# Ledger of designs, part 3: designed miniproteins, single chains, continued (3)

Each design is a single chain, and the fold is of that chain. pLDDT is the mean over its residues in the fold that is shown.

## One batch from the design tools (miniprotein)

Design m8072
Fold by ESMFold2-Fast:
Structure m8072 (fold): chain A 100 residues (1-100)
Amino acid sequence: SKKQEAVDEIEKLIKEYGEKMMERIEAGDFEGLLATVERLTKEIVEILEKYGLEDLARRVRELGERLLARLRAARTPDEAKRALAEYYEELLELLDELRE
């Protein structure tokens, strides 16, 4: 289905960008971390819009904006990792809606 194709494309992006985000945190590259999050959010939104999933695209944008705000407020790598973990949990819950 078109929804399953969207899920497959997004799951691939999450894996690839997740690895990059962890590398940025370990390197202390905060600017690169923020840029990676912005790019991941943009690419997921573009996929969802391509498949006509406009409401879900808006929810992913809002989730990405909340993550960016949390990352900007983070004072330690552990706080950044916790914000990222909560983001992935919420993102996976949104993707679970596409499997139905």
Scores: mean pLDDT 84

Design m8073
Fold by ESMFold2-Fast:
Structure m8073 (fold): chain A 64 residues (1-64)
Amino acid sequence: MEEEKRRLEESRRLGREIANTLLVNSLPGIAEMLEEKNPEVAKKTREEAERMKKLKEELEEELK
């Protein structure tokens, strides 16, 4: 019984972390592409990526 509950919580945690990791990795790439054409938009995109990174860290700490 404990193992099944633990597995579900683990899967939820991993799913959230995977989604956050994909988003954080994708946003910096998009920002780099935009840097040449529109640095203001690239800057905002980088700020959003940093926000997502902090959110991921807070989520990981809460799930300890």
Scores: mean pLDDT 69

Design m8074
Fold by ESMFold2-Fast:
Structure m8074 (fold): chain A 97 residues (1-97)
Amino acid sequence: KSVKELIEEALKVAEEGAKLARENGFTRYADLLEQIAEDLKKALETGNVLYIARAYLGAQQLLEAVKADPSVPEELRKKVEELYKIMQEILKKLGEA
Protein backbone atom coordinates (compact mmCIF):
# COMPACT_ATOMS: atom_id res chain seq x y z
CA LYS A 1 0.00 0.00 0.00
CA SER A 2 1.09 3.61 -0.63
CA VAL A 3 1.51 6.10 2.23
CA LYS A 4 -1.65 7.89 1.03
CA GLU A 5 -3.66 4.63 1.09
CA LEU A 6 -2.38 3.86 4.62
CA ILE A 7 -3.32 7.37 5.86
CA GLU A 8 -6.82 6.92 4.36
CA GLU A 9 -7.10 3.52 6.12
CA ALA A 10 -5.86 5.00 9.45
CA LEU A 11 -8.38 7.86 9.12
CA LYS A 12 -11.26 5.39 8.64
CA VAL A 13 -10.16 3.35 11.70
CA ALA A 14 -9.76 6.52 13.83
CA GLU A 15 -13.25 7.74 12.84
CA GLU A 16 -14.80 4.31 13.57
CA GLY A 17 -12.98 4.18 16.92
CA ALA A 18 -14.13 7.72 17.82
CA LYS A 19 -17.75 6.74 17.12
CA LEU A 20 -17.45 3.58 19.28
CA ALA A 21 -15.83 5.55 22.13
CA ARG A 22 -18.48 8.30 21.96
CA GLU A 23 -21.38 5.80 21.89
CA ASN A 24 -19.93 3.99 24.96
CA GLY A 25 -19.35 7.20 26.98
CA PHE A 26 -15.53 7.19 26.72
CA THR A 27 -15.47 10.93 26.00
CA ARG A 28 -11.70 11.38 26.54
CA TYR A 29 -10.84 8.52 24.15
CA ALA A 30 -13.38 9.83 21.59
CA ASP A 31 -11.80 13.33 21.78
CA LEU A 32 -8.30 11.86 21.28
CA LEU A 33 -9.44 9.73 18.30
CA GLU A 34 -11.19 12.76 16.75
CA GLN A 35 -7.94 14.77 17.13
CA ILE A 36 -5.97 11.93 15.47
CA ALA A 37 -8.54 11.89 12.62
CA GLU A 38 -8.17 15.69 12.16
CA ASP A 39 -4.36 15.37 12.01
CA LEU A 40 -4.70 12.58 9.40
CA LYS A 41 -7.10 14.75 7.33
CA LYS A 42 -4.54 17.60 7.47
CA ALA A 43 -1.80 15.17 6.36
CA LEU A 44 -3.92 14.19 3.30
CA GLU A 45 -4.73 17.86 2.50
CA THR A 46 -1.21 19.33 2.95
CA GLY A 47 1.26 16.43 2.60
CA ASN A 48 2.96 17.77 5.77
CA VAL A 49 4.66 14.95 7.74
CA LEU A 50 4.18 16.92 11.00
CA TYR A 51 0.51 15.87 11.00
CA ILE A 52 1.52 12.21 10.57
CA ALA A 53 3.96 12.55 13.51
CA ARG A 54 1.21 14.09 15.71
CA ALA A 55 -1.26 11.33 14.76
CA TYR A 56 1.35 8.65 15.56
CA LEU A 57 2.13 10.13 19.00
CA GLY A 58 -1.59 10.45 19.72
CA ALA A 59 -2.23 6.82 18.71
CA GLN A 60 0.70 5.62 20.86
CA GLN A 61 -0.52 7.52 23.95
CA LEU A 62 -4.09 6.33 23.39
CA LEU A 63 -2.95 2.69 23.05
CA GLU A 64 -1.12 2.92 26.42
CA ALA A 65 -4.22 4.47 28.07
CA VAL A 66 -6.61 1.87 26.61
CA LYS A 67 -4.33 -1.05 27.63
CA ALA A 68 -4.27 0.30 31.21
CA ASP A 69 -8.10 0.70 31.33
CA PRO A 70 -9.95 -2.61 31.97
CA SER A 71 -13.37 -0.91 31.45
CA VAL A 72 -12.69 -0.37 27.71
CA PRO A 73 -14.71 -2.72 25.43
CA GLU A 74 -12.60 -5.22 23.44
CA GLU A 75 -13.98 -3.80 20.13
CA LEU A 76 -12.66 -0.31 21.00
CA ARG A 77 -9.31 -1.75 22.21
CA LYS A 78 -8.93 -3.61 18.89
CA LYS A 79 -9.66 -0.42 16.90
CA VAL A 80 -6.93 1.48 18.81
CA GLU A 81 -4.46 -1.41 18.27
CA GLU A 82 -5.34 -1.50 14.53
CA LEU A 83 -4.85 2.29 14.26
CA TYR A 84 -1.43 2.10 15.96
CA LYS A 85 -0.26 -0.73 13.64
CA ILE A 86 -1.25 1.29 10.53
CA MET A 87 0.59 4.34 11.94
CA GLN A 88 3.72 2.21 12.47
CA GLU A 89 3.51 1.02 8.83
CA ILE A 90 3.20 4.66 7.63
CA LEU A 91 6.34 5.65 9.60
CA LYS A 92 8.24 2.62 8.24
CA LYS A 93 7.40 3.60 4.63
CA LEU A 94 8.33 7.25 5.26
CA GLY A 95 11.70 6.05 6.64
CA GLU A 96 12.25 4.10 3.39
CA ALA A 97 11.76 7.26 1.27
Scores: mean pLDDT 87

Design m8075
Fold by ESMFold2-Fast:
Structure m8075 (fold): chain A 89 residues (1-89)
Amino acid sequence: YTLTVTAEDASKETKEITVTVTSSVPIRALTVRVKNAKGEVLKSVGVTSGSAAPITVTVTLDEYYEEYIVEVFDESTGQSKTVKVKTVE
């Protein structure tokens, strides 16, 4: 079982972070959490899928930060992946 997570740098204008998750097997349930550099959770999004196709999750933030930590947790396997994201213009 292979879980791969990528995230695009956050836009300062839209305050959106786009997270792409790929898996070698169908993903049943994911939790995507966006944290600030201190590890405080800013947003949490639950996603369900029965497909091994790439899943795209867009998270809109209420506040601007220069850096974010994106954590993706697969509830079915207990696996997690963390990616650092910077804000770009």
Scores: mean pLDDT 73

Design m8076
Fold by ESMFold2-Fast:
Structure m8076 (fold): chain A 80 residues (1-80)
Amino acid sequence: AQFDQLKEVAEKGSQVEQAAAVEGFLKLYEETGDSKYLDEAIKVRNLIGGSAVTEVNEALEKLLEKVKDPAVKEKINKAI
């Protein structure tokens, strides 16, 4: 349910709402470990321009400090 709601916001929302959706997906990834949430977060992040990207990049940098998998770290670093 929450995943589908975040995906709808990501597709139809403003840039600020898209940034919030990215943060929501990253939180779901931290809670579940399911890479589908990280994939959607990175996809939505690539649609966000301007100042809204700053908060998303900060959330991704905080996730990098918690992630131990080198492949996941590389994926996040490429998105920032």
Scores: mean pLDDT 76

Design m8077
Fold by ESMFold2-Fast:
Structure m8077 (fold): chain A 85 residues (1-85)
Amino acid sequence: MEKALEEIEKEAEKILEEAKKLIKEGRYEEALKLGEKLRKLGEEILELARKENAPLNLGVVAGEIYIKTGEEIFELTKKAIEAEK
């Protein structure tokens, strides 16, 4: 479980860094789409995990990590757009 959580955290961090690069390059639409896709994936994983009636499982944690990362991407992208214009 712990090792799988570390891999999920690394993947989320990697996606966040890719989004930051897109934002720096002015590719805001792609950054927003990446954040939306990740947030939706996280919400889906979280709902499925909760239906399994397992309050502490990898799916719940993974879903929350992905949702948080997607929200961070949205915030960073919107701030960048606002600061540019």
Scores: mean pLDDT 76

Design m8078
Fold by ESMFold2-Fast:
Structure m8078 (fold): chain A 87 residues (1-87)
Amino acid sequence: MEEEAEEAAKKLESLSPEEQERIERLILEALEPARDITDPRKLVEALRASIPVLVERLRKEGFPEEVVEAVERAAEAYVEIVEAQAA
């Protein structure tokens, strides 16, 4: 799990600064409904619900499937880390 998260992060870091900025904006937009959640457990559920929305937006924006898969894996790994810390 940790190795998969590290490889996904490394793949995202290999993107151009402009592509990284676009991905960050799409992530922030998808996570907007979760921003007011102060309970870590409710935040985890909201983040998981936001992953399919983020994936759909990345595909609509024309990102390669490899990048979409890397973002999805990184997001899922991040949610698992947040969930583990909330336990």
Scores: mean pLDDT 73

Design m8079
Fold by ESMFold2-Fast:
Structure m8079 (fold): chain A 63 residues (1-63)
Amino acid sequence: SEEVILQVTQAELAELEEELKTMSEEERRKIAEDLRVKAQQLEKQGYLKAAKLLREKAEELLK
């Protein structure tokens, strides 16, 4: 279950990475906030690896 969720999350982030190249800074900040909320929800469900991946991506977008 957790490994499947991690793989799906990785695939979704790879697709998002292509779209992020055409987004404005404001749009990227909004995506980062959404990723943080998603990460907190996954942590509450016990999916720590997927949550960490989303949190790291959110930090990357806010730098």
Scores: mean pLDDT 82

Design m8080
Fold by ESMFold2-Fast:
Structure m8080 (fold): chain A 73 residues (1-73)
Amino acid sequence: SQDLLDLLNVMYDGIDTYVRRIQTMNPQISQDQSNNMRTSFYSLVDDMINRGSSPRQMGDRLSTQDTNFRRSL
């Protein structure tokens, strides 16, 4: 539905904004690292939505993924 598509677009825009802020704070991050981070978050969100995960479960998984990515930079 249009409502679901609009919600997904908001979530993707949030990811894009977050990754841009990480790049701004860490200018040594390569374009490939940035693209991998974005793609990883998109895939995680898509999978969790398709499985009917709660917002809390989504938050926990995204936080873990973010922590792991930031430690690898």
Scores: mean pLDDT 77

Design m8081
Fold by ESMFold2-Fast:
Structure m8081 (fold): chain A 96 residues (1-96)
Amino acid sequence: SIKDEIDRLEAEVARAEARVTELQEKAKNSTDPRIKALLDRAVGLLDEARSLLEKARQAYKNGDEEKARQYIREIRGVLREIDGVMAELEKLLAEE
């Protein structure tokens, strides 16, 4: 169901938030400006994912299934971009 998909995406966003927090802690003493830029991007993408998640829930509550599905697709896209940013962060941090 749409509700189950939204609930699963909320869990995925929460896991991404936890992982970004771990990367922020690992990077706390880094002087590499690329690491700071990627962390700032990851945080911005997480904020976007949370905003889209709220929009998806509101569309679902309003019975707008098509709009809810659109937001679900957008959230999945943002989560893929977050995964890419986190992979690059992990690569750069492993080189320290």
Scores: mean pLDDT 90

Design m8082
Fold by ESMFold2-Fast:
Structure m8082 (fold): chain A 96 residues (1-96)
Amino acid sequence: MKKIAIISFTLIPTGTRLKEALEKRGHEVKLYYYPVSTDNPSEEVLEEIIEFAKGYDLVVIVGGTKEGQKKLAEYLKKNTDAEVLIGSEEEVLEKI
């Protein structure tokens, strides 16, 4: 069992299916929405994500661009001990 945070970067609420699938696998899951691009989050948004991520074993980043997801993942890895996964909901489900 893992404590998983899902960070969803989309203008349309998404990640609910991913949350439900991971909960069915026996994980504790929290879903966080950011209706902004992953390519250019503000410093305040980045600090909030880091503080949020500290309480979790795994942070999953979905939505936005692949480059934005990668940049955010590198930032999280520098500032938290949480494992970080990026990709589509389908790619993430294959790894958990």
Scores: mean pLDDT 74

Design m8083
Fold by ESMFold2-Fast:
Structure m8083 (fold): chain A 64 residues (1-64)
Amino acid sequence: SMEEKEIAEKLYEKLKKLKPDVKKELAEKFVQGKMSLVELSKKLGISLSTLQEIVLELQRELLE
């Protein structure tokens, strides 16, 4: 399994393509289960559906 830091870095890379000013801390908190997808959506101003798709893409990549 990948460590939480590696997963958070991959999520951060995907998020910053949509929101360049996103902070890595938000990706870390989400991966650690300290922030919900809904809270992340509100903090970033990205739709819940778009974030869900990004998370599903990341999960698919981690299984390869």
Scores: mean pLDDT 82

Design m8084
Fold by ESMFold2-Fast:
Structure m8084 (fold): chain A 82 residues (1-82)
Amino acid sequence: KKEEAKALLEKTMAEKEKLKAEEIATLKALGFSEEDAERIVELAYEGIEEALAALKAGASLEEVEKILAEKNAEVEKLVKEI
């Protein structure tokens, strides 16, 4: 399961430019400004990069889930402040 999680995060990072553009477009359609949409998406992808780095460094799946949950909370806080 740890190898599957690593492969999924690596695939997401390999496609990040396209995925980021799609998410920014979706957030703009929901009423966010381009600047706010870019900030939200960038923060979310920082979480994915940190999770992948932790997995490569030998972190447990539970530790990786905590990293993602903490970054998701930061994203939710940013969205609420906008």
Scores: mean pLDDT 79

Design m8085
Fold by ESMFold2-Fast:
Structure m8085 (fold): chain A 62 residues (1-62)
Amino acid sequence: AEEKANEILSLPKEELSRKFSLMSANRLLGATFGDSSVRPELVGVNNLEELDKVMSEMLKKL
């Protein structure tokens, strides 16, 4: 939506980098497990600390 685009454009560069990192990590997890869609485990994750925790837990299951 245009509202989300305006929000992203108004964010500091640091926050923009954080959001791009979250999107990149989600795509990487999808590729690793053979799923190109959004991983269910990442639903509701909205910061890097939560992402790191989820990824750490998933790696322990490998």
Scores: mean pLDDT 54

Design m8086
Fold by ESMFold2-Fast:
Structure m8086 (fold): chain A 61 residues (1-61)
Amino acid sequence: SLKQPVGRHTSGLTPEQSAQLQAETNKIALELYNDESLSDEEKLRRYTLESAAVTAALKAA
């Protein structure tokens, strides 16, 4: 399909792991949003990297 469903970050995760990922990425997003020293581009890159790291950690657990 031309449109991909949201959920690629939670693919293969249990509902509990998905909830944990949501909580962890929400904390990261809030921390980055409140960091006035970072540019918008830096915040997006940090969020992407840390979100991916959390996903990898949950899959490895």
Scores: mean pLDDT 72

Design m8087
Fold by ESMFold2-Fast:
Structure m8087 (fold): chain A 55 residues (1-55)
Amino acid sequence: AEEQARRDAALAEIRRVAKEHGLAFGGTFGDEATSVPSAEEVRAALERSIAANEA
């Protein structure tokens, strides 16, 4: 359980750093990602991030 959380968090952080530098990552990093979270969780996380950026 924690292993998947770590991978998901790492991917989210990498995505954030990449966008900060103006880089675009469109897919997965090889075979590192195997599980996909629920659509509701992804949507909630995105909305939370947007709200934080545009306070």
Scores: mean pLDDT 56

Design m8088
Fold by ESMFold2-Fast:
Structure m8088 (fold): chain A 81 residues (1-81)
Amino acid sequence: AKKVLEEAKKKAEELKKKADEIYTLSGVGDVADNPDFRKKLLDEFGPDPQKVIDYINNLKKESEEVLKKGKEEAEKLLKEE
């Protein structure tokens, strides 16, 4: 039970860190210093900033869902004992 919760937390933290890194790079405009990253975002999502924001928000939601599910699963296992 405790191990499942710890693994879920680690996975959620990794997704959250990745989302924050992408958000910082896109938000600051420093993507000009990394043209490959800017091109990748434009190629994948087009010139629409809303699509990039939606992508980042989805990563944040995924990290929260993983953490929530891990907590619920650990709690259920503890209650069945």
Scores: mean pLDDT 64

Design m8089
Fold by ESMFold2-Fast:
Structure m8089 (fold): chain A 92 residues (1-92)
Amino acid sequence: SMKKELVEAVAEFLRELGASEETIEQVKALTDPKEILDILVDELSKINGVPKKSIYNALLEVAGLPVVDELSEEQAWKLLEMIAKQVKERKK
């Protein structure tokens, strides 16, 4: 499943960021792309010492998507796909 491969790539990135095993298992159990993305953004926010909104805005800008107050499910999947692609490219 393409969605499962996306979630596994996000889980791997979370491990690289030093997220807890509990956080990683939580992400693997989720099906909502917004909830998966929010966990990743929360970890990035903690690591970088910046608000979650700043991480969301940076991800949207890098993806070439409009900055919005509320993400659509489609936007959340596009951001997760971008992140998964970058994680996979680092392994080559």
Scores: mean pLDDT 80

Design m8090
Fold by ESMFold2-Fast:
Structure m8090 (fold): chain A 85 residues (1-85)
Amino acid sequence: SLTEELIAELRKLSPQEQEEAMDQVIGQLEFAIQNADQFSKEQLQALIDEGQAFLEAAKELLGEDDPRVKRIQALLDQLKAKLAA
């Protein structure tokens, strides 16, 4: 699965590189939320699906209480709300 592939890739990274990967995903989701009207519903759904797989991988590695994991969850919830509107 995409989640299993992401877990394997993240495990190859140093802790600093894992944080940088998390920060990139956070930035991508923040951009999508800010510019939601520029995206099709299909593009937003693809970003949600990819972000959800990344979130599941990050939870497995860092735990659900990690601040970046919580931030990605919150951003995905916001993006899902925009898609539902």
Scores: mean pLDDT 86

Design m8091
Fold by ESMFold2-Fast:
Structure m8091 (fold): chain A 97 residues (1-97)
Amino acid sequence: LSSLLKQQLQQLGQQRSQQKQELLAQAQAQIDKAVEYLSKKDKKAAEQVRAAWEQSVLLGVQLAAEQTSKYDKDLGDQVQSVLQQLQDIDNEESAKN
């Protein structure tokens, strides 16, 4: 690879890493909010969401969206929005590999 091509690929990788880090921070904030909310409504669901998050970011956010939507549709929609953004980034990365 030419030096210019390597530099361009590295810059693109850094931009995507930054977007992914920012989105992961948003996902973590939403999981914490969802777990706190669910702990008051369904403690078992809150524990399952936390366990899923520790195993997989996507699985954790997906389960959080499902469980919160049962009690609060607005909160569920907010979590689902973050899930969609995470899936979009994951799909873009998969398409390049």
Scores: mean pLDDT 75

Design m8092
Fold by ESMFold2-Fast:
Structure m8092 (fold): chain A 101 residues (1-101)
Amino acid sequence: MKSIFEQLVDKLIEEAKKYYEEGNLEQAKETIKKLVAIYHTAVIMETAEIKAGKSSVEDLDHLFALGERAAKAAEEMGFKELAKLIRETLEFHRKEAYQAI
């Protein structure tokens, strides 16, 4: 079963692609930015659950895979600078999360 968070990621990527297909590039970009903001909160919460003994490193790897899907979606839509920013943000959070374990 997909988590509520994974379902939200899938929905936001789909919404961004729909805006892109309609030629609404600004809304597509803003939808991906919204996804990134939600993703940051999810990484913080997951790291806290790992510290509490309620989650595992494998759950973080799954979460980072979802973040890479957002970066790939941005890149496929031609938002190269946004995709780069997302990947730099993923690298930062990956390092921070592993230091917290």
Scores: mean pLDDT 76

Design m8093
Fold by ESMFold2-Fast:
Structure m8093 (fold): chain A 112 residues (1-112)
Amino acid sequence: SHMLEELKRIIEELSKTTDPKEIAELLRRFARLLLKMANEGASPEEFEEIIKKIDEEIKKTTDELAKAALEEAKKGAELILEALKEKDKAKQAALETGGVLLLIGAAIELEL
């Protein structure tokens, strides 16, 4: 998946970035692509690959801000993965919204 490879690149960039404004832009790009991937019918396995990539980059990241941003990216991805497995449409929408708002909220806080 082209979107899966782009999300993995964003995660790698996030681990190497120390500028709060650049981290905020990467988190917004991550949220947008993650939601697009979910809406275009990506498999749970593809989201599990994203989460695994985030865990790998967290282990390599020494910068506290970048590490915190990766932890938020992981939480957002996990909520969207949970939404993909949810059969109740209202609960699915709430989980997807929660994941996106968490990522956008983290980006806004970095720009304050």
Scores: mean pLDDT 86

Design m8094
Fold by ESMFold2-Fast:
Structure m8094 (fold): chain A 82 residues (1-82)
Amino acid sequence: LSEEEKRELILRGIGLALRVLGDALDGDAAGAEESVLEVARLAEEAGHDEAAEEVRAAAPDAAADPNGAALTALRAVERAVE
């Protein structure tokens, strides 16, 4: 990834993690799950399949554990930009 692509990935990842928290607070379990899955796709596109798989595993429980799901998503983005 270029420095520009890394910056874009970080900003998108942060935005999606905030959406997971917001959707969970609004009771939108499907929206929270979809935001987590979108982070998984970003990690996969960056070539980090293991990080993407970890994020996908958190998606079904995103509404029940939004903090855990958001942190898992942010850690995957961090791994994807190293």
Scores: mean pLDDT 81

Design m8095
Fold by ESMFold2-Fast:
Structure m8095 (fold): chain A 67 residues (1-67)
Amino acid sequence: SLVDKARELLEQMEKAIEEGNIDAALELLSQVRKIADELEKMGKTEEAEEIRKRISELAQKVGELLN
């Protein structure tokens, strides 16, 4: 499912951040955002919002690595 795929990509993004792989983290971020948009279009608003919240948390960590 799209929800399962989003969770897998978020886990991969967190690992990329832990490894300092910014390019991989940004690519995974782009992919997860697209899935969140699709979930919202499908009426899965709560799942989309949960994913977007996690994206925001991980994006903050990417910002910390760039400083």
Scores: mean pLDDT 83

Design m8096
Fold by ESMFold2-Fast:
Structure m8096 (fold): chain A 70 residues (1-70)
Amino acid sequence: MFSETRLTLIKQLIKRGDGSPVPITLEVPKDVGDSVAEEIKKVNPKVTKKDLKDSTILTVEGGPQSVVDK
């Protein structure tokens, strides 16, 4: 089970532009990998998904510039 609190924190880090942008990498169970990726894409569409045998690795690229909502 992936923590909603952790996901919220990750979304905040992706939106923040404080300091240098740092890619965020997460390893989640394969069954929830798609759901977690979609939640992150709501904040930053630059999400790469890499499927492993029992898990999914999600990499969020270039995150901190997403604070411009129109």
Scores: mean pLDDT 61

Design m8097
Fold by ESMFold2-Fast:
Structure m8097 (fold): chain A 61 residues (1-61)
Amino acid sequence: TIDEAAQKLLDGYGLTSVSYDGEITEENAADLIIIDEATQTISLPSSLFEPVAKKAVEMKA
């Protein structure tokens, strides 16, 4: 349902999650986002994946 729709939206944007065992803060979160322009893929820590998915669903036109 909503989680599946959110995951498909993130897949459509080329978003993937990566494992990161350090503490994630607002200050270092941007540095943990990896943008691969060649594949149009954005990689980010799995703990940031859920907020991004929720935001994507909220922005659904």
Scores: mean pLDDT 57

Design m8098
Fold by ESMFold2-Fast:
Structure m8098 (fold): chain A 98 residues (1-98)
Amino acid sequence: SNAEKIKQLKEELSKMTVKERLAKLEEFIDNTDFNKYSLEELKELGEILAAFRNAFPYLTALNAEVDRLIEKALSKLTTEEQKKAFEEGVKIALRGAP
């Protein structure tokens, strides 16, 4: 299921360095058909991607790379509702940023 794929992604990311996590997220974005994900699942994926910005707010290069990955993920979504769900996840994660 998509929920199991998201759970596996979170588990793998928790064991990785920042560089490895960025590579894993890009691989996931490249190999995943996001159009098969629910609005709730897309929101959770947006939260996962944006959480990198909040974890390391002073690393400008990392923040730029996270922003690039968010744009790449959004470009793979075909409906306005899917894009809005993903963007809501991103906003939730970013609302806690200093």
Scores: mean pLDDT 79

Design m8099
Fold by ESMFold2-Fast:
Structure m8099 (fold): chain A 61 residues (1-61)
Amino acid sequence: GPEVPAPDPRPLTPEERALIDEKVAQTEANIAASPVLPALDDAQRASIRKVVELAVREHRA
């Protein structure tokens, strides 16, 4: 199959999942604290989580 150059495609470890959970919670709290940002919908919340997961996976490389 095709080779993936980066980041590491392996499943997330419990340590990485804990880090992702913390970063997502902090990001959502910061957005909620901002009076100028619109309310987050489910798609936006999912996108935030995906971005954080990708960043954590990229940090492995």
Scores: mean pLDDT 71

Design m8100
Fold by ESMFold2-Fast:
Structure m8100 (fold): chain A 55 residues (1-55)
Amino acid sequence: MPSLEELLAEMERLRATLPAEHRPLADWMIREARASRDAAAAQAVLDMLRELQAA
């Protein structure tokens, strides 16, 4: 399992590649992941962002 810091960095990188329309949702999800300080929660958010990018 990657560290929380690595997951948060990957989420920020992925957010930058998203269409502008999806960035507010991504920003909210990333903020929640940071607040949780839980690597498993961060992984779930990252997986959701990857699905959003693939859509």
Scores: mean pLDDT 79

Design m8101
Fold by ESMFold2-Fast:
Structure m8101 (fold): chain A 103 residues (1-103)
Amino acid sequence: MEASEEQRKFIAQQMADMYEAMAEKLEELGLPRLAALFRELAEKYRNDADPEKLMAFQREKEPETLEAIEEEVTPEQLEELLRKEKELIEKYRPKAEEKYAEA
């Protein structure tokens, strides 16, 4: 089933909320470069629900994100980030799944 435009916008807003929450966690861990990158992702998702544009933006930012992770993130910080990501996925996934079938 193809998602409606309204449903794509809803999912994009949920993704933006997740990226903003992740950026806040990154700042708390003292990772401002990664926090800025995640805020750029959040802003893109807030303003654009086009999956192709969103995918292209993520691919463009991936090398810089990976470099920042390799240069700045300790193993302990990575575990905290993965825990936060899991919490956010569990929080937002049920909402996305509930809305996916709506026209």
Scores: mean pLDDT 75

Design m8102
Fold by ESMFold2-Fast:
Structure m8102 (fold): chain A 81 residues (1-81)
Amino acid sequence: MSQEEINKKRQELLDKAEPEIERIIEEAIKNNESIEELVKRIEEVVRKAAEEMGLSEREKNLALSIVLLRVVGILEDRRLA
């Protein structure tokens, strides 16, 4: 697979996972979950999506890193971090 194809699939994964990640964040806020528990749940969502899309372990880990950086931004905006 070319780097361009890999980048496109990673973007598709991020776009697909976004609604579920936002739901997880909302639920974590409502249930007063720890950041550790929140991260673990997000990791599982990204892992499942990456496996379904046939992404490598490296690309899965990169997508997870991007998602976690975004989660920090969402938590900052919601005044939780």
Scores: mean pLDDT 76

Design m8103
Fold by ESMFold2-Fast:
Structure m8103 (fold): chain A 107 residues (1-107)
Amino acid sequence: MYFKPGDHVKVLVLGAGKVGTELAIDLAKTLKSWGIGGTITLVDLSEEALEKAKKELEKLGFKVEPIVADVKDVDVSDYDIVIVAVPESLLDTVNEHVKDVPNDSLT
């Protein structure tokens, strides 16, 4: 149940990639377990990423507002909770480079 005093939490998620979506889902589940609802605003440059994240979060009973924008152009002051996510693909690229370096160093 979401309807009690203080249930109107405004959440902003900067980055609707895999990490941002997973963090938003975990937060939404936690808020739901506390009986708190509200609005989740998603910001990303990718409309496809926003639409996928919106569908998953709406399954949890939250209102979702997708915004196609650069994270720098969004006013964060109107939100109670702000999540900043880093693209997971950057970590995979770093791990691949680290695996190659020891072999080159031994040759």
Scores: mean pLDDT 67

Design m8104
Fold by ESMFold2-Fast:
Structure m8104 (fold): chain A 84 residues (1-84)
Amino acid sequence: SPAEALYRAALELYGGDTSIPYRPLSEEEFRELLEKARNGEYLSPEELARLLAQLYAQGLSQREIAEALRIPVSTVSRILRLAS
């Protein structure tokens, strides 16, 4: 799926554990991680990768994902290219 491909690409870019399989976030996990990101709190590579994949699956643009995660839009663009 596109979400799994994005999760893998983000993990590779951030040096996360690529042996950890993709799974969707629960509604509660999604809200908690999104709040952490908004507050500038640390997300692990695996948490960041799952949150990014879910935001994309919800139809957010590259710019909206970059703003939500507080990362450069060029980084989101690179992850999308790696997932292609």
Scores: mean pLDDT 86

Design m8105
Fold by ESMFold2-Fast:
Structure m8105 (fold): chain A 55 residues (1-55)
Amino acid sequence: SAAREAALRAEAEKQLAEFERYLEQNVRPDVAHLVPSAIEIWRAHLERKIAAELG
C-alpha cells in the first residue's frame, strides 16, 4: 500500500540521516572523502530492502 511504502521510506530517511551523522562523528579525516559513497551504498541497500518488503 502507499501508506506502508511512505512509512518504510520515512524510516529509511531517518536511518540514513543517523548513519550520516555517525560517519561525520566517527570517520577519520583522511577518509572523509569516502563518506558520500558510503551513504549512496547504504541508500541503495535500503531501497532494495523496501522493494523486498513491498513484494
Scores: mean pLDDT 82

Design m8106
Fold by ESMFold2-Fast:
Structure m8106 (fold): chain A 117 residues (1-117)
Amino acid sequence: GPPPRRVETGLVPRADVTPEQFLALVDEIGEILDKYKDDPQKAVEEIVRVAERHGAVLVALSFPEDTPLSERIRRWAEATERAVREGRSVFDPEADPKEVVENLRAQVDEVRASLAA
């Protein structure tokens, strides 16, 4: 079969986005994840649309699991720089929407936990 792959996902705000605006966006993303829990593809499409409207971009990349950390960091930095410069999310066609949603849910939960402390 094809080699195993991993997905790396991040929500990247523009420099002019305030912490309060970013936290509001994270909460809205959490609502989208809950609404489309059974439709990862639709969740990702809605998250991209909402993020870009609020001055953020979604970056989702797929890597073979044996990809060296230095190469993953380099590709992530290149994709993030391009996405922020263009104001457009970067979504690798090989990134499984289910894994993207799982990664974003973990990030939303981490942000919410940090606010409760």
Scores: mean pLDDT 85

